# Ledger of designs, part 83: designed miniproteins, single chains, continued (5)

Each design is a single chain, and the fold is of that chain. pLDDT is the mean over its residues in the fold that is shown.

## One batch from the design tools (miniprotein)

Design m19072
Fold by ESMFold2-Fast:
Structure m19072 (fold): chain A 63 residues (1-63)
Amino acid sequence: MVGDVAQAVAPVPKTSEDELALREGERVLVLEDVDENFVRAQSLATGEVGLVPKSVLKVIGRA
C-alpha cells in the first residue's frame, strides 16, 4: 500500500483533527502504513494529509 494510489469507495467524514475527509471517488497517495486499520495518505485533489481507514480504500495503481 505505501507508495500506491488508492481511491475512496465511499465518502469519509472528518470526525477528528487527525483524519482526512474524502468524497467518494477521491484519490489519495498512501504515505505510510499506520496500523491494521489506518494509513496516512495525501489527497491528490486538495494536498491535505491525514489518517484514512483502509476499509474505504481501493488500490488503483502505483504513483
Scores: mean pLDDT 79

Design m19074
Fold by ESMFold2-Fast:
Structure m19074 (fold): chain A 70 residues (1-70)
Amino acid sequence: GLEEAFKRAEEAFEKMKKGIREGNEELFEEGLKELEEVRKYLLEVAAVPKEVLEELEKKLKELLELKKKS
């Protein structure tokens, strides 16, 4: 359900962070793909408020900016 989707999003963010920290592009891309699947589920199936999707988008943008600096 919704809790599992949020847990998957957190796990995806952690994979992306680890990929940035270790310079592992494959791990970063893996996390990004998993996050995309969660966002699709939240938008199309779970019908969550747009504010929830905006919060996930904000976190993604912060990680993309961190990757550019690293």
Scores: mean pLDDT 79

Design m19075
Fold by ESMFold2-Fast:
Structure m19075 (fold): chain A 90 residues (1-90)
Amino acid sequence: MRLEVEILIGVAKIVLAVTKLTLEKHGDKLSEEEREEVEKLLEEAEEHIRKAEELLAKGDLEGAKEHAEEALRKAKEASRLLDEALEKAE
């Protein structure tokens, strides 16, 4: 169980980092509204990662898993929105 939560946190961190890097390199192609929406989702994902790590350290595996899953969900949503916005910006 703990290993599963650690893997979820790790995957969420990777998706977050890749999406942030893509936004940094190509974000000038997005509208201001699209940039703000992606940035908000990334900020929410980071907050859930922090909470998941805090709960994991306290031994709350169920709470840590819930926040890790939400972090991954939000990071994936940010990545998808960014990809869709970049495709439109052709």
Scores: mean pLDDT 85

Design m19076
Fold by ESMFold2-Fast:
Structure m19076 (fold): chain A 64 residues (1-64)
Amino acid sequence: SKLDEKIEELLKELEKRYSPETVATFKDIAERLKKGSTKSDEEILKTLEEIAQGLRDVEERRRA
């Protein structure tokens, strides 16, 4: 699905910057949202993009 394709893209980007444990946690969150949520695919993707952006912002500040 389109959601699965976008999740794969996000995971690929996170793999470049974060530990395997962090990437695995993000993947678990994505799978739980897909299976246990009443949210639309668009809402799930938006939530995952916000989480990924938050991780990026924290990491960028720590590297400064």
Scores: mean pLDDT 76

Design m19077
Fold by ESMFold2-Fast:
Structure m19077 (fold): chain A 74 residues (1-74)
Amino acid sequence: EEALAQIKALADQAEADGDYRTAGVLYEHAGNLAEKLGKKEEAATFYQRAADSYRKAGNVEKAEEMEKKAEELK
């Protein structure tokens, strides 16, 4: 889980810096990794955070894609 924790930390930092595009990409990667690790609930949370970040970045298509991924995992 070291890789997942590192990606989350980078995503949190990007979001704090107002770099919502980078935060979205990093949260999306965290979601993908959490799914791969069998952490379905955590993956859904990361995809939702990715959706929020992509929406703030103006990337509505990616935000909707991430929202759908999060819904599929609940």
Scores: mean pLDDT 83

Design m19078
Fold by ESMFold2-Fast:
Structure m19078 (fold): chain A 66 residues (1-66)
Amino acid sequence: MDAIIEETVRLAKEGEDSVVLRLPASERSADLEMRIAEALEKEGIRFTGSAGLSDSELLLYFEKLP
């Protein structure tokens, strides 16, 4: 869990505006997305949304603040 959040933050800080996570639908929760959003916000990045691509893939969207 923490490793996924750390990797998402790292990619966002490197200039990515989206990340595809290999995460089963059963592991997807509002709590996980909230934790990701909080971690990103600490780095000046806004979590803008998510979309399920498949039962094993979750797409996250974010934008870097000025």
Scores: mean pLDDT 76

Design m19079
Fold by ESMFold2-Fast:
Structure m19079 (fold): chain A 71 residues (1-71)
Amino acid sequence: SMPPLDLSGDLEAEAARLRERIAEDPNDAETYFALGLVLRALGRDEEAAEYYRKALELDPNHEAARLNLAA
């Protein structure tokens, strides 16, 4: 059978990789922001918002995270 979403599988793998990076370095705002973007692409908007907030806690001047959270 053809997989329903090839991109979804790749995005889930990327999310897992980013979660591992957060576990190793919990103070990297860019990794939290990247995980937020991946989760939003997967349709997990509430989870994405939590990671955008975490990115802003670490870097209050992160314009892209602020804009994504406001949308």
Scores: mean pLDDT 80

Design m19080
Fold by ESMFold2-Fast:
Structure m19080 (fold): chain A 98 residues (1-98)
Amino acid sequence: SEEEKVREIARHLREAIQLLNEALEKSTDPEDKENLKKAIDYLEQAFRAVLRGEYDKAIELLKKAKEYVEKSNIDPELKQRILEHIDRAIKLVEELKK
């Protein structure tokens, strides 16, 4: 159950990072590129925190990633899909938190 939740978190974060890289490749705005790169970095840091059992830190890092995605001017459908994956990851990390 706990191992299954960590695997599901990994899947959602991997999918979010893939979609963020797609957005980054299509972006022409330097500010949006920086926001997207920061979002990716925070998601990678969040997953490392999950693997260390640092769930509160992971949630904080996921929320920071979400903020950078929200302030970016990318395709609305792509943005919503990225945010959905991050929100699902947050919920799963909260379920791991005792």
Scores: mean pLDDT 90

Design m19081
Fold by ESMFold2-Fast:
Structure m19081 (fold): chain A 74 residues (1-74)
Amino acid sequence: MKESLEKLREALRKDVEAEIERIEEEIEELEREGRTEEAEKLREELENADEKERVKLIWDLILERAFKRREELK
């Protein structure tokens, strides 16, 4: 049973890292386009996300994955 928890932890880490990478790429793209105000707002939102908001992001990703799997089975 501990192996199932480790697998969930690894999957969650990968999903969170992928989401962070997406946001970072969006910030870079906004900076390249000279949209510095929008890039700064995204950076501040990412930095101001506390531990609770990070947990919520992870939870929302879990729910989205569960919803997609359930819709395929329905």
Scores: mean pLDDT 65

Design m19082
Fold by ESMFold2-Fast:
Structure m19082 (fold): chain A 78 residues (1-78)
Amino acid sequence: MSENDLEAEILIALGRMKIWLAKKLAEQGDLEEAKELLRESIELYREALELAEDEKLKREAEELIREAERLLKEVEEE
């Protein structure tokens, strides 16, 4: 794995952690904090996609961006 791929994996892991926290905050009704964490997670996944050299890792980052964007829309719609 390249150094860029390793960094991309770390960014993905951080994004997943922010998604987990956002989900917990949304369950508690803290929708503004949840939205902020979801936006931060999307930025981390986008950075991972830009760094990733491995095609499989790029596809994973793309899917995670779509999932995070879907969650953000759900929180915005209540």
Scores: mean pLDDT 86

Design m19083
Fold by ESMFold2-Fast:
Structure m19083 (fold): chain A 102 residues (1-102)
Amino acid sequence: MAARLAEEKERIKRLTQKAAAAIDAGDDEAAIEYIEEIAKLAKESEDLEVRKLAVGALLALAEYARSQGQEKVAEAAERAIRELVEAFPELRPYAEELRAAA
């Protein structure tokens, strides 16, 4: 199912771009909605690489929102990461590695 994995990865990339644009516009509600969609897609995926991509995207969005003073959006992204790590404990070392690299 390589085509489905490619589609899931492209969907995460598109949602990440939309979330970043919403952050740029100061639209906290839209940004949080896209963050929740990324988390949902990761939870419904059967692929670890899709879940890792989502965690990386959510962490980048959290840092970006925080840099813009949008704490509500940053907290939503951090909650999504926490929920994904709780559901899929194998993501914890990956999330910790990404935080250490930032």
Scores: mean pLDDT 84

Design m19084
Fold by ESMFold2-Fast:
Formats: sequence, structure tokens, C-alpha cells
Structure m19084 (fold): chain A 92 residues (1-92)
Amino acid sequence: GVEAGRKGKEGGLAAVKGAKTSEGAARGTGGAIAGIGGEFEALTTGNDKDAGRSGKSGGEAGVLGGKLGGSKEGVEKGKEGKEAGRAAELAA
């Protein structure tokens, strides 16, 4: 759960860092917030299913933000967050 949230956050932040468009930056910011929420959920409640969903959502937003903003790193890190989130959701 924690790792899924962290990876979602990293994907969102990478999309923001490389963003060449406001749309990419906005999507990346949303992904980072979702990933942070998942990390907190896992750390405070141990709810890996909800943390996994938040990490997956953050990763998906990182991929979209990376594509819209032209950040290859945002796309790659977002994919990691999506996969980690899916694994955490399925394990719960």
C-alpha cells in the first residue's frame, strides 16, 4: 500500500517537473496528491485496498500528465505507480 502511494506520487511529480503544458502540470499535480493520499492511507489505517486504488489513480494521472506535458519520465513513473497500485489492490 505505502509503496503504491509513493510510486503514484513520483509519477505525478515527474509529470509536473517535465510539463511543457498547463494541462500536463495540472494532471501531474492531481496524481501527486492522490499518491500522497494513498501513502497516508496505508501508513495510518493499513487499508492496502484503498491505498492501492489511490496509488493506481495517481499513476494513471502521472501517465496522462506526462503524455499531455511531453514528460517521458512522468509516463514511465506513472506506469510504475499504476502497476504498484493494481498489485496492492489485488493483494487486499
Scores: mean pLDDT 77

Design m19085
Fold by ESMFold2-Fast:
Structure m19085 (fold): chain A 62 residues (1-62)
Amino acid sequence: GDILARATAPVPATSPDELALRLGEEVLVLEEVDEHYWLVRSLTTGREGRVPKSALEVLRTL
């Protein structure tokens, strides 16, 4: 199932494929891109992009 996670810090977007997140923003993890990044969808904005795994706290599996 999909993973619900939350940003533990503000996340900048430095390239077009990255998603900027605010502290506390909740995301749905869609897939693993590599060892360091997840592809996520923001539940507040509906936008998708890559986010560092280290910036996210897993809340639960859906």
Scores: mean pLDDT 84

Design m19086
Fold by ESMFold2-Fast:
Structure m19086 (fold): chain A 109 residues (1-109)
Amino acid sequence: MKLTDEEVEEIVEAFRKRLEKEAQPLIDSLKNPEAQKALKEFVEAKVEWIRAQLRLEAGDPSAREEVIEALRKMAEAYEKLAKHSDNPELQEKFRRLAEAYRAQAEALA
């Protein structure tokens, strides 16, 4: 798959706008400010992961480290969401998602 750098940034910008728009009502619905911050950090990490993946697929080998970093940030955000959730089932779900993203980052390192 060969995308130009310009095409990658156009796709990333479209995804950023959509993710921010979709996340804002969820952020606003959270009463815990640490959970709000964690969800915002997750959205930012997801945008960076999309950019890095598209650049890697376009043939930029330097993007591999950016993919690894974004996966680690997504894992950290889910750990924070688990810590600040009052629901035990959601805590376990978020921990499992954090473990999965961390395992993906380790497999690529």
Scores: mean pLDDT 81

Design m19087
Fold by ESMFold2-Fast:
Structure m19087 (fold): chain A 79 residues (1-79)
Amino acid sequence: MEKEILKFEIEAESEEKAKEAAETFISTAKNAGAEVVKLEIEKVSETKYLVKAEVAVDKSDEEAKKKLEETYEKLKKES
């Protein structure tokens, strides 16, 4: 099947929150039938961490894309 890579970046105020966001995102991707192909946590400062995720999803799977985008938006608002 043809895959596309969706890229997400979430800002977190601590390393613990960054790890929680990463775990939530991985769980959501698996439940949506998508594969996390890259996940990294970057420390920018004492109070700023970036969670960068790249997810391979079927190009025709609009429901999986919507679920990933909705989870991303929730994590952005809560972090």
Scores: mean pLDDT 80

Design m19089
Fold by ESMFold2-Fast:
Structure m19089 (fold): chain A 87 residues (1-87)
Amino acid sequence: MEALKEELLRAARESLRAAEELLREALEAAEKGDLKRAKILAVGAEMLALAAAVSAYLAGDEELEREALELARRIREETEAALKKAE
């Protein structure tokens, strides 16, 4: 189980970093009026944050799971607000 736990924690951290990057790109796309790109990147960011939460849960890292779920919530809230403003 050690090798699997290490890989899950690595995957969770990499997915969190990717989620934050896609969130930044989604917000930038919304600000530029590229609503299609913004929507696709927003969905991608939320999916990566949720994948990080699953990986953290399976690895037994409750703090990382909580962080990932909070990021997923923030992504949804921030991207919905940005898309509504860009309409």
Scores: mean pLDDT 87

Design m19090
Fold by ESMFold2-Fast:
Structure m19090 (fold): chain A 55 residues (1-55)
Amino acid sequence: LSKEAEELSEKAVEALKQGNWEEAKRHAQEAMNKAQEANDDELLEEIQRRVSEAS
C-alpha cells in the first residue's frame, strides 16, 4: 500500500480548506492515481471520501 497516496490526499484537503481549488484538484488527482497504481480500491474510496467531506 502506498503512503504517498494518503499524504497527497491530506495536501488536497489542506489546499481545499485554503480555497486553493486548483492545487486541491491536482493533489487529489495524484493521490487517486497512486492508489489506482497500487491496485488498492479501498484506499481509492477512502481518498475520495476525505476530499468530498472536506468540500
Scores: mean pLDDT 75

Design m19091
Fold by ESMFold2-Fast:
Structure m19091 (fold): chain A 63 residues (1-63)
Amino acid sequence: SLREQAARYEAEGDDARAAGDLEAAVAHYEKALEYNRKVAEETGDWRPAEETERLLAEVRAEL
């Protein structure tokens, strides 16, 4: 499902960030955001997408 794909990419982003691979973390979080936005379009719940955008902003600030 879209939610499962978003969760998988977010977990991969978290793992990359913990490993210090900020470029990989950005790439994974961008994919998670794509899926969370698709979920938001279907459900009207934008909160997961907004949270992923915050994670992206944090990681990009560390680059």
Scores: mean pLDDT 86

Design m19092
Fold by ESMFold2-Fast:
Structure m19092 (fold): chain A 60 residues (1-60)
Amino acid sequence: APERVVALRDVGPTTPAVLGLRKGEEALVLRRYPDGMLVARSLATGATGLVGEDAVERVA
């Protein structure tokens, strides 16, 4: 199953490439980058974008 993460805080879409998430929203991790960035898809909106690994926590 694809990896699932939950937003630890509100993340605003500062650019079109950045994924907007509200605190407590879940996303699926599609790709990891070595710099700590993720490509994720929001389960609430279906939007795909970049989010920092520090802004999310893995759902067990």
Scores: mean pLDDT 79

Design m19093
Fold by ESMFold2-Fast:
Structure m19093 (fold): chain A 68 residues (1-68)
Amino acid sequence: KKKENLKKAIKELLKDESLSEEEKKLLEEILKKLEDPNVTEDEIQELLSKLSPEVQYKIQELYFEIAG
């Protein structure tokens, strides 16, 4: 459930044209990793930590909205 909500939050954030191309590529990589059943939470956290604090905050907000 957490993975699905994070995936939805990232997909929603990818619609934001204010993101840099590098940030978009990293978000797409995270999204791809979330589809892999062998991905670990540590790998996801490591990739998320590479995003700017502002993008990380936006993901948290979108995650909260999606989770209800």
Scores: mean pLDDT 78

Design m19094
Fold by ESMFold2-Fast:
Structure m19094 (fold): chain A 61 residues (1-61)
Amino acid sequence: GPPARYTVSRDFAATTATELALAAGETLAVLAVFDADWVLVTSLSTGATGFVPVNFLTPVA
């Protein structure tokens, strides 16, 4: 399949313990697609794992 790497397009503030806070420009690996709006990711810089909205992510070309 295609590479599951994404960059964060804008800051995201986590509101629950299962969500991952993101800073614009971070690189993430997608672990699982939960639905059309949410994915489970791991930060490549911190190793932290959590759910984030898909529309905050841009695929790495």
Scores: mean pLDDT 77

Design m19095
Fold by ESMFold2-Fast:
Structure m19095 (fold): chain A 74 residues (1-74)
Amino acid sequence: MSEKDFEAEILIALGRMYVAIAKLSPDKEEAIESLKKAIELFKKAAEVGSGKVKEEAEKLAKEAEEKLKKLEEE
């Protein structure tokens, strides 16, 4: 694994933590903030990473954006 791919993996792990916080949060504002942070982290991971790591980060960013959109619709 390259240094950049390692950094991307760390960013993905942090993003996943924020997605989990959003799912567990009873506060809608807190959930929205956590999802926004997750999206930023996944997008940065996709910029830094390559191959499978980049693909995973792009997929996670899209999934987090869909969750944010659904939450903001209410």
Scores: mean pLDDT 84

Design m19096
Fold by ESMFold2-Fast:
Structure m19096 (fold): chain A 61 residues (1-61)
Amino acid sequence: AELNEIAKEFKKLMDELEKEEDEEKRKELIKKLAELISKITGSDFEEELEKLLALEELKRK
């Protein structure tokens, strides 16, 4: 049950990130994704955030 709710929220955030072109708004969505991932995996939020931001930078190069 909880996993279905988490999966729906994850998909919603991913869909919004695909549509968003503004860098600052994308960072907000990335932070929300990092929060969700850290809750699922039990890893540190800052570590997950840094990983996602590194991938975002790689995409823009």
Scores: mean pLDDT 77

Design m19097
Fold by ESMFold2-Fast:
Structure m19097 (fold): chain A 95 residues (1-95)
Amino acid sequence: EAEELEEKAKKAEKEGNYKEAGEYYLKLAKLYLFQGDAEKAIEYAKKSIELAPDDLKLQAESYLVIAHAYKALGDDEKAAAYQAQAQALALEYLA
């Protein structure tokens, strides 16, 4: 549920558990994308990126959510750019 994930994300952020907060914000972003709220999906995915900049896996997954959200909004150029960034990050942490 969005409400439960948002409460967990805010609690983790308040306690300085930024990696955990980033993981919850990514789950929120995926949930909003599934619900058709592309703008909120981008917002929460960007927040995940900001809170956990050194977590390459979380960064890659968050960029992929942003790419899918832009595609849903009809912005194919931004969708392609964010998908390429997600793929580059995924290859980096799998190496």
Scores: mean pLDDT 85

Design m19098
Fold by ESMFold2-Fast:
Structure m19098 (fold): chain A 65 residues (1-65)
Amino acid sequence: SKKEIAEELTDIAILSVKDGLEAGGDKEVILERAKKNIKEKGKELGLTEEQIEEIIKKVEEFIKK
């Protein structure tokens, strides 16, 4: 289902962000890259704009902590 696809994409994005932060990357650069990748992959997978925005919000909330 698209819900499962969105959840998997969220998990992958969060793992990628974790790896970038642990490697000493800049938060803003990591977030910009994550947003771009989520938008591109979400569109390819047929997710709605609302679902893509929700995934981005979750990743933004994660990186702020």
Scores: mean pLDDT 84

Design m19099
Fold by ESMFold2-Fast:
Order: structure tokens, then C-alpha cells, then sequence
Structure m19099 (fold): chain A 66 residues (1-66)
């Protein structure tokens, strides 16, 4: 289902981002979340809560890089 596909994209993007953060690669973590966000918007641009969740993750990581 579309919902299952959205959940898989979120889980994979967040998992890869966490792995990258633990490896000290914040730039890679941001890239993984941006890739997930792009895929999510292509599948459902109206998935507002899921889109906000990934956008917030990106913003938080960018704050850490200041």
C-alpha cells in the first residue's frame, strides 16, 4: 500500500541517517534524509506530517553542523 511504502521510506532514511551520525558524517546523514524527503514527496506530496518529520530532522542536523 501507499502507507506501507511511505513507512518504508521513512524507516530507511532515518536508519541510514542514524548510521551516518554515529560514523561522524553529518553531511551523509543530511543527504539520506533529503533523498527520503524527495521520494516521499514523489509518492505523496500530501503526507504533511511525514514530510515535516524529515524536514525537522534535516534542520536539526544542520544546526549541529554550525
Amino acid sequence: SKEDEINEILEEAERKAVEAVLAGDLEAAIRYLEEGLKKLKEIDPNATEEIKRLERGIANLRELMK
Scores: mean pLDDT 87

Design m19100
Fold by ESMFold2-Fast:
Structure m19100 (fold): chain A 95 residues (1-95)
Amino acid sequence: LIEKGEYEKAIEEYKKRIEEFPNDATAYLELGRAYYKMGKYEEAVKYFDKAIELDPNLAEAYYLRGEAYKKMGKIDEANKYFEKARELDPNLEKA
């Protein structure tokens, strides 16, 4: 179990990284993941969207976006993103 303060530090570090390297899709993915772990699903989705915009083949970003939608009760949207993640990486999600 990681305390909220640890996620806040991670968020600050990744925000600093994207200011320095604005095209780092992985930094946006990790920033979204930190928001997701804090229960801030809407914010997480925004950063996953940016990661996908920068790297449309980043299967993990689609998967985590689906997980965030699922947490928000948007099951149909979640399933669409899970399908896209599996198309890009068939072994993702214990396929």
Scores: mean pLDDT 80

Design m19101
Fold by ESMFold2-Fast:
Structure m19101 (fold): chain A 84 residues (1-84)
Amino acid sequence: MSFKAEVVEVGEDTVVLRFTEEEAEKFKVGDKVRIKFDGEEYLGEVVNIEQPEGGYRLLEIKVPKELAEKIKVGDVVEVELVKE
């Protein structure tokens, strides 16, 4: 199952992605995710889930520095939950 999510913040080794409440219910802190961006795939881990005002969720994901260097606020990424 894959989801498209907008990048709202970029850190040194983290990205914050906006999800709908329904999509975010499928994730929990500690989940491994695969992020597809610009033809490449990256492995990440959900480290925080915030519930701001406005009926959406923000997922903070630890990512490789290579992804954090390429990605910008306003980009759209595809996220897949890695199930074990």
Scores: mean pLDDT 82

Design m19102
Fold by ESMFold2-Fast:
Structure m19102 (fold): chain A 91 residues (1-91)
Amino acid sequence: DREWLLANAPTIYVHLDSKRQVTLTLIKPSADPDAPLHIVLRKGDKRAEAEVPRDPAAAAETVRRLAEELGLDEELTEELARFAEEAAAKI
């Protein structure tokens, strides 16, 4: 049980930008390759979140959508999208 839990524990990837008060979090809730990724984007007191398939392109597009919802600029949006794409590829 414990060994199974350690092998199948959730994985969390966090990108922090304290200067712009932005945090991007990608959560892999299980080792199941078919389980969706949970993406949380925060800007100050605002939050947007979504579930996406474990596909780097889908993760990047979802981050772009969430960034638009929170009013982030294009430069920051593309930086966050690249992070999400790289993190999703490693999951």
Scores: mean pLDDT 75

Design m19103
Fold by ESMFold2-Fast:
Structure m19103 (fold): chain A 63 residues (1-63)
Amino acid sequence: ILGVLAEKGEATPAEIAKATGLSKSTVSRALGALVGQGLVEEVAKGVYRLTEKGLEELKKKLA
C-alpha cells in the first residue's frame, strides 16, 4: 500500500485495491491503521497520500 501511494502520489481505496490485488475492504482497514500511525493522510474525501513520515518509513524498507 505505501509503495502504491509513493508511485501514484494520491490514490483512492479502489485504486489501491486494483494495484495490490487486495479487496477494497482490506485496503480501507489497512489505510485506517496507517492513518493512525501517521504514515498516510486523507487529503480529500476518500483520497489518501503518504505523509513525510510514511515516505521515510518506505525508504527504510527499501534500504
Scores: mean pLDDT 77

Design m19104
Fold by ESMFold2-Fast:
Structure m19104 (fold): chain A 88 residues (1-88)
Amino acid sequence: MLTPEQIDLEVEAALVQIRAAVILNAVKRSDLPEELKKKITELANKAMDLAQKASDLARAGGDPEEARKLIEEAQKYVDEAIKLFEEG
């Protein structure tokens, strides 16, 4: 069984993945300029990749600090993607 800390990390990673997936779907349905769509898509994909790595580490019982760092990096990418979408 995962520790409570590992469960929390996996939940945080899942939330980042959900936010990234929502923004990717919104971008595909938008009339934003193609250049902005590409930038937002790249940022959202980076966030999902990092969040998946954090989830994998948490499930494997890996280093919680490493998983937390990956989640923090993923959150920065999804926040930037959302900001670009809102400014477009």
Scores: mean pLDDT 85

Design m19105
Fold by ESMFold2-Fast:
Structure m19105 (fold): chain A 104 residues (1-104)
Amino acid sequence: SALEKAEEVIKEMVEKLRELIEKGASAEELLEVALEGLEKLKEIIKENPELSREEIVAIAQRFASAFQEMAQEALEKGLVSEEEARAMVDRVHQALAEAIAEVL
């Protein structure tokens, strides 16, 4: 189902982010992975027009929460500053809002 495909994209993003965090990745590398995951979610939503607005919003919130948790882990491990962590989360939230506006 579309919901299962969306969950798999979020799971793959989290797994890739965890691997990058363990390897000492930069804020830019973490952001790139998040934006790649967002493009995959956008394609799933576009290919599944039967998805309700409520389901799309729930997927978006799940993605945002998952990335915020990974950004927090990178901050706690000293890979990014508080300013960089905030900037990454804000950038992902903006990109996500733009993607949702485009597909709705």
Scores: mean pLDDT 88

Design m19106
Fold by ESMFold2-Fast:
Structure m19106 (fold): chain A 88 residues (1-88)
Amino acid sequence: SMEEKIRRALLELEALEAFLRMVEWLATKKKAEKKTIASILNNLLRNLKEIQEELPDNEEVQKRIAELEKEIEELAKKAGISIGEVKK
């Protein structure tokens, strides 16, 4: 059902957000190389795009994705990492 897809997407986004907090901790404590952080952030961006493509008309999912993309961009800037295009 569509409601099940939406709930699954929101749970997946919550898990990605929790993982992003861990990545932020690794970056701020210098516990991982910049290349490793860049790889993780690019993988997170890819996962967000996949969810966005599955539920393009769901405003709540799209809003959560936009918030996470912004957080990823902010973390990349803070860590001195260049990432690819975050939208499209």
Scores: mean pLDDT 82

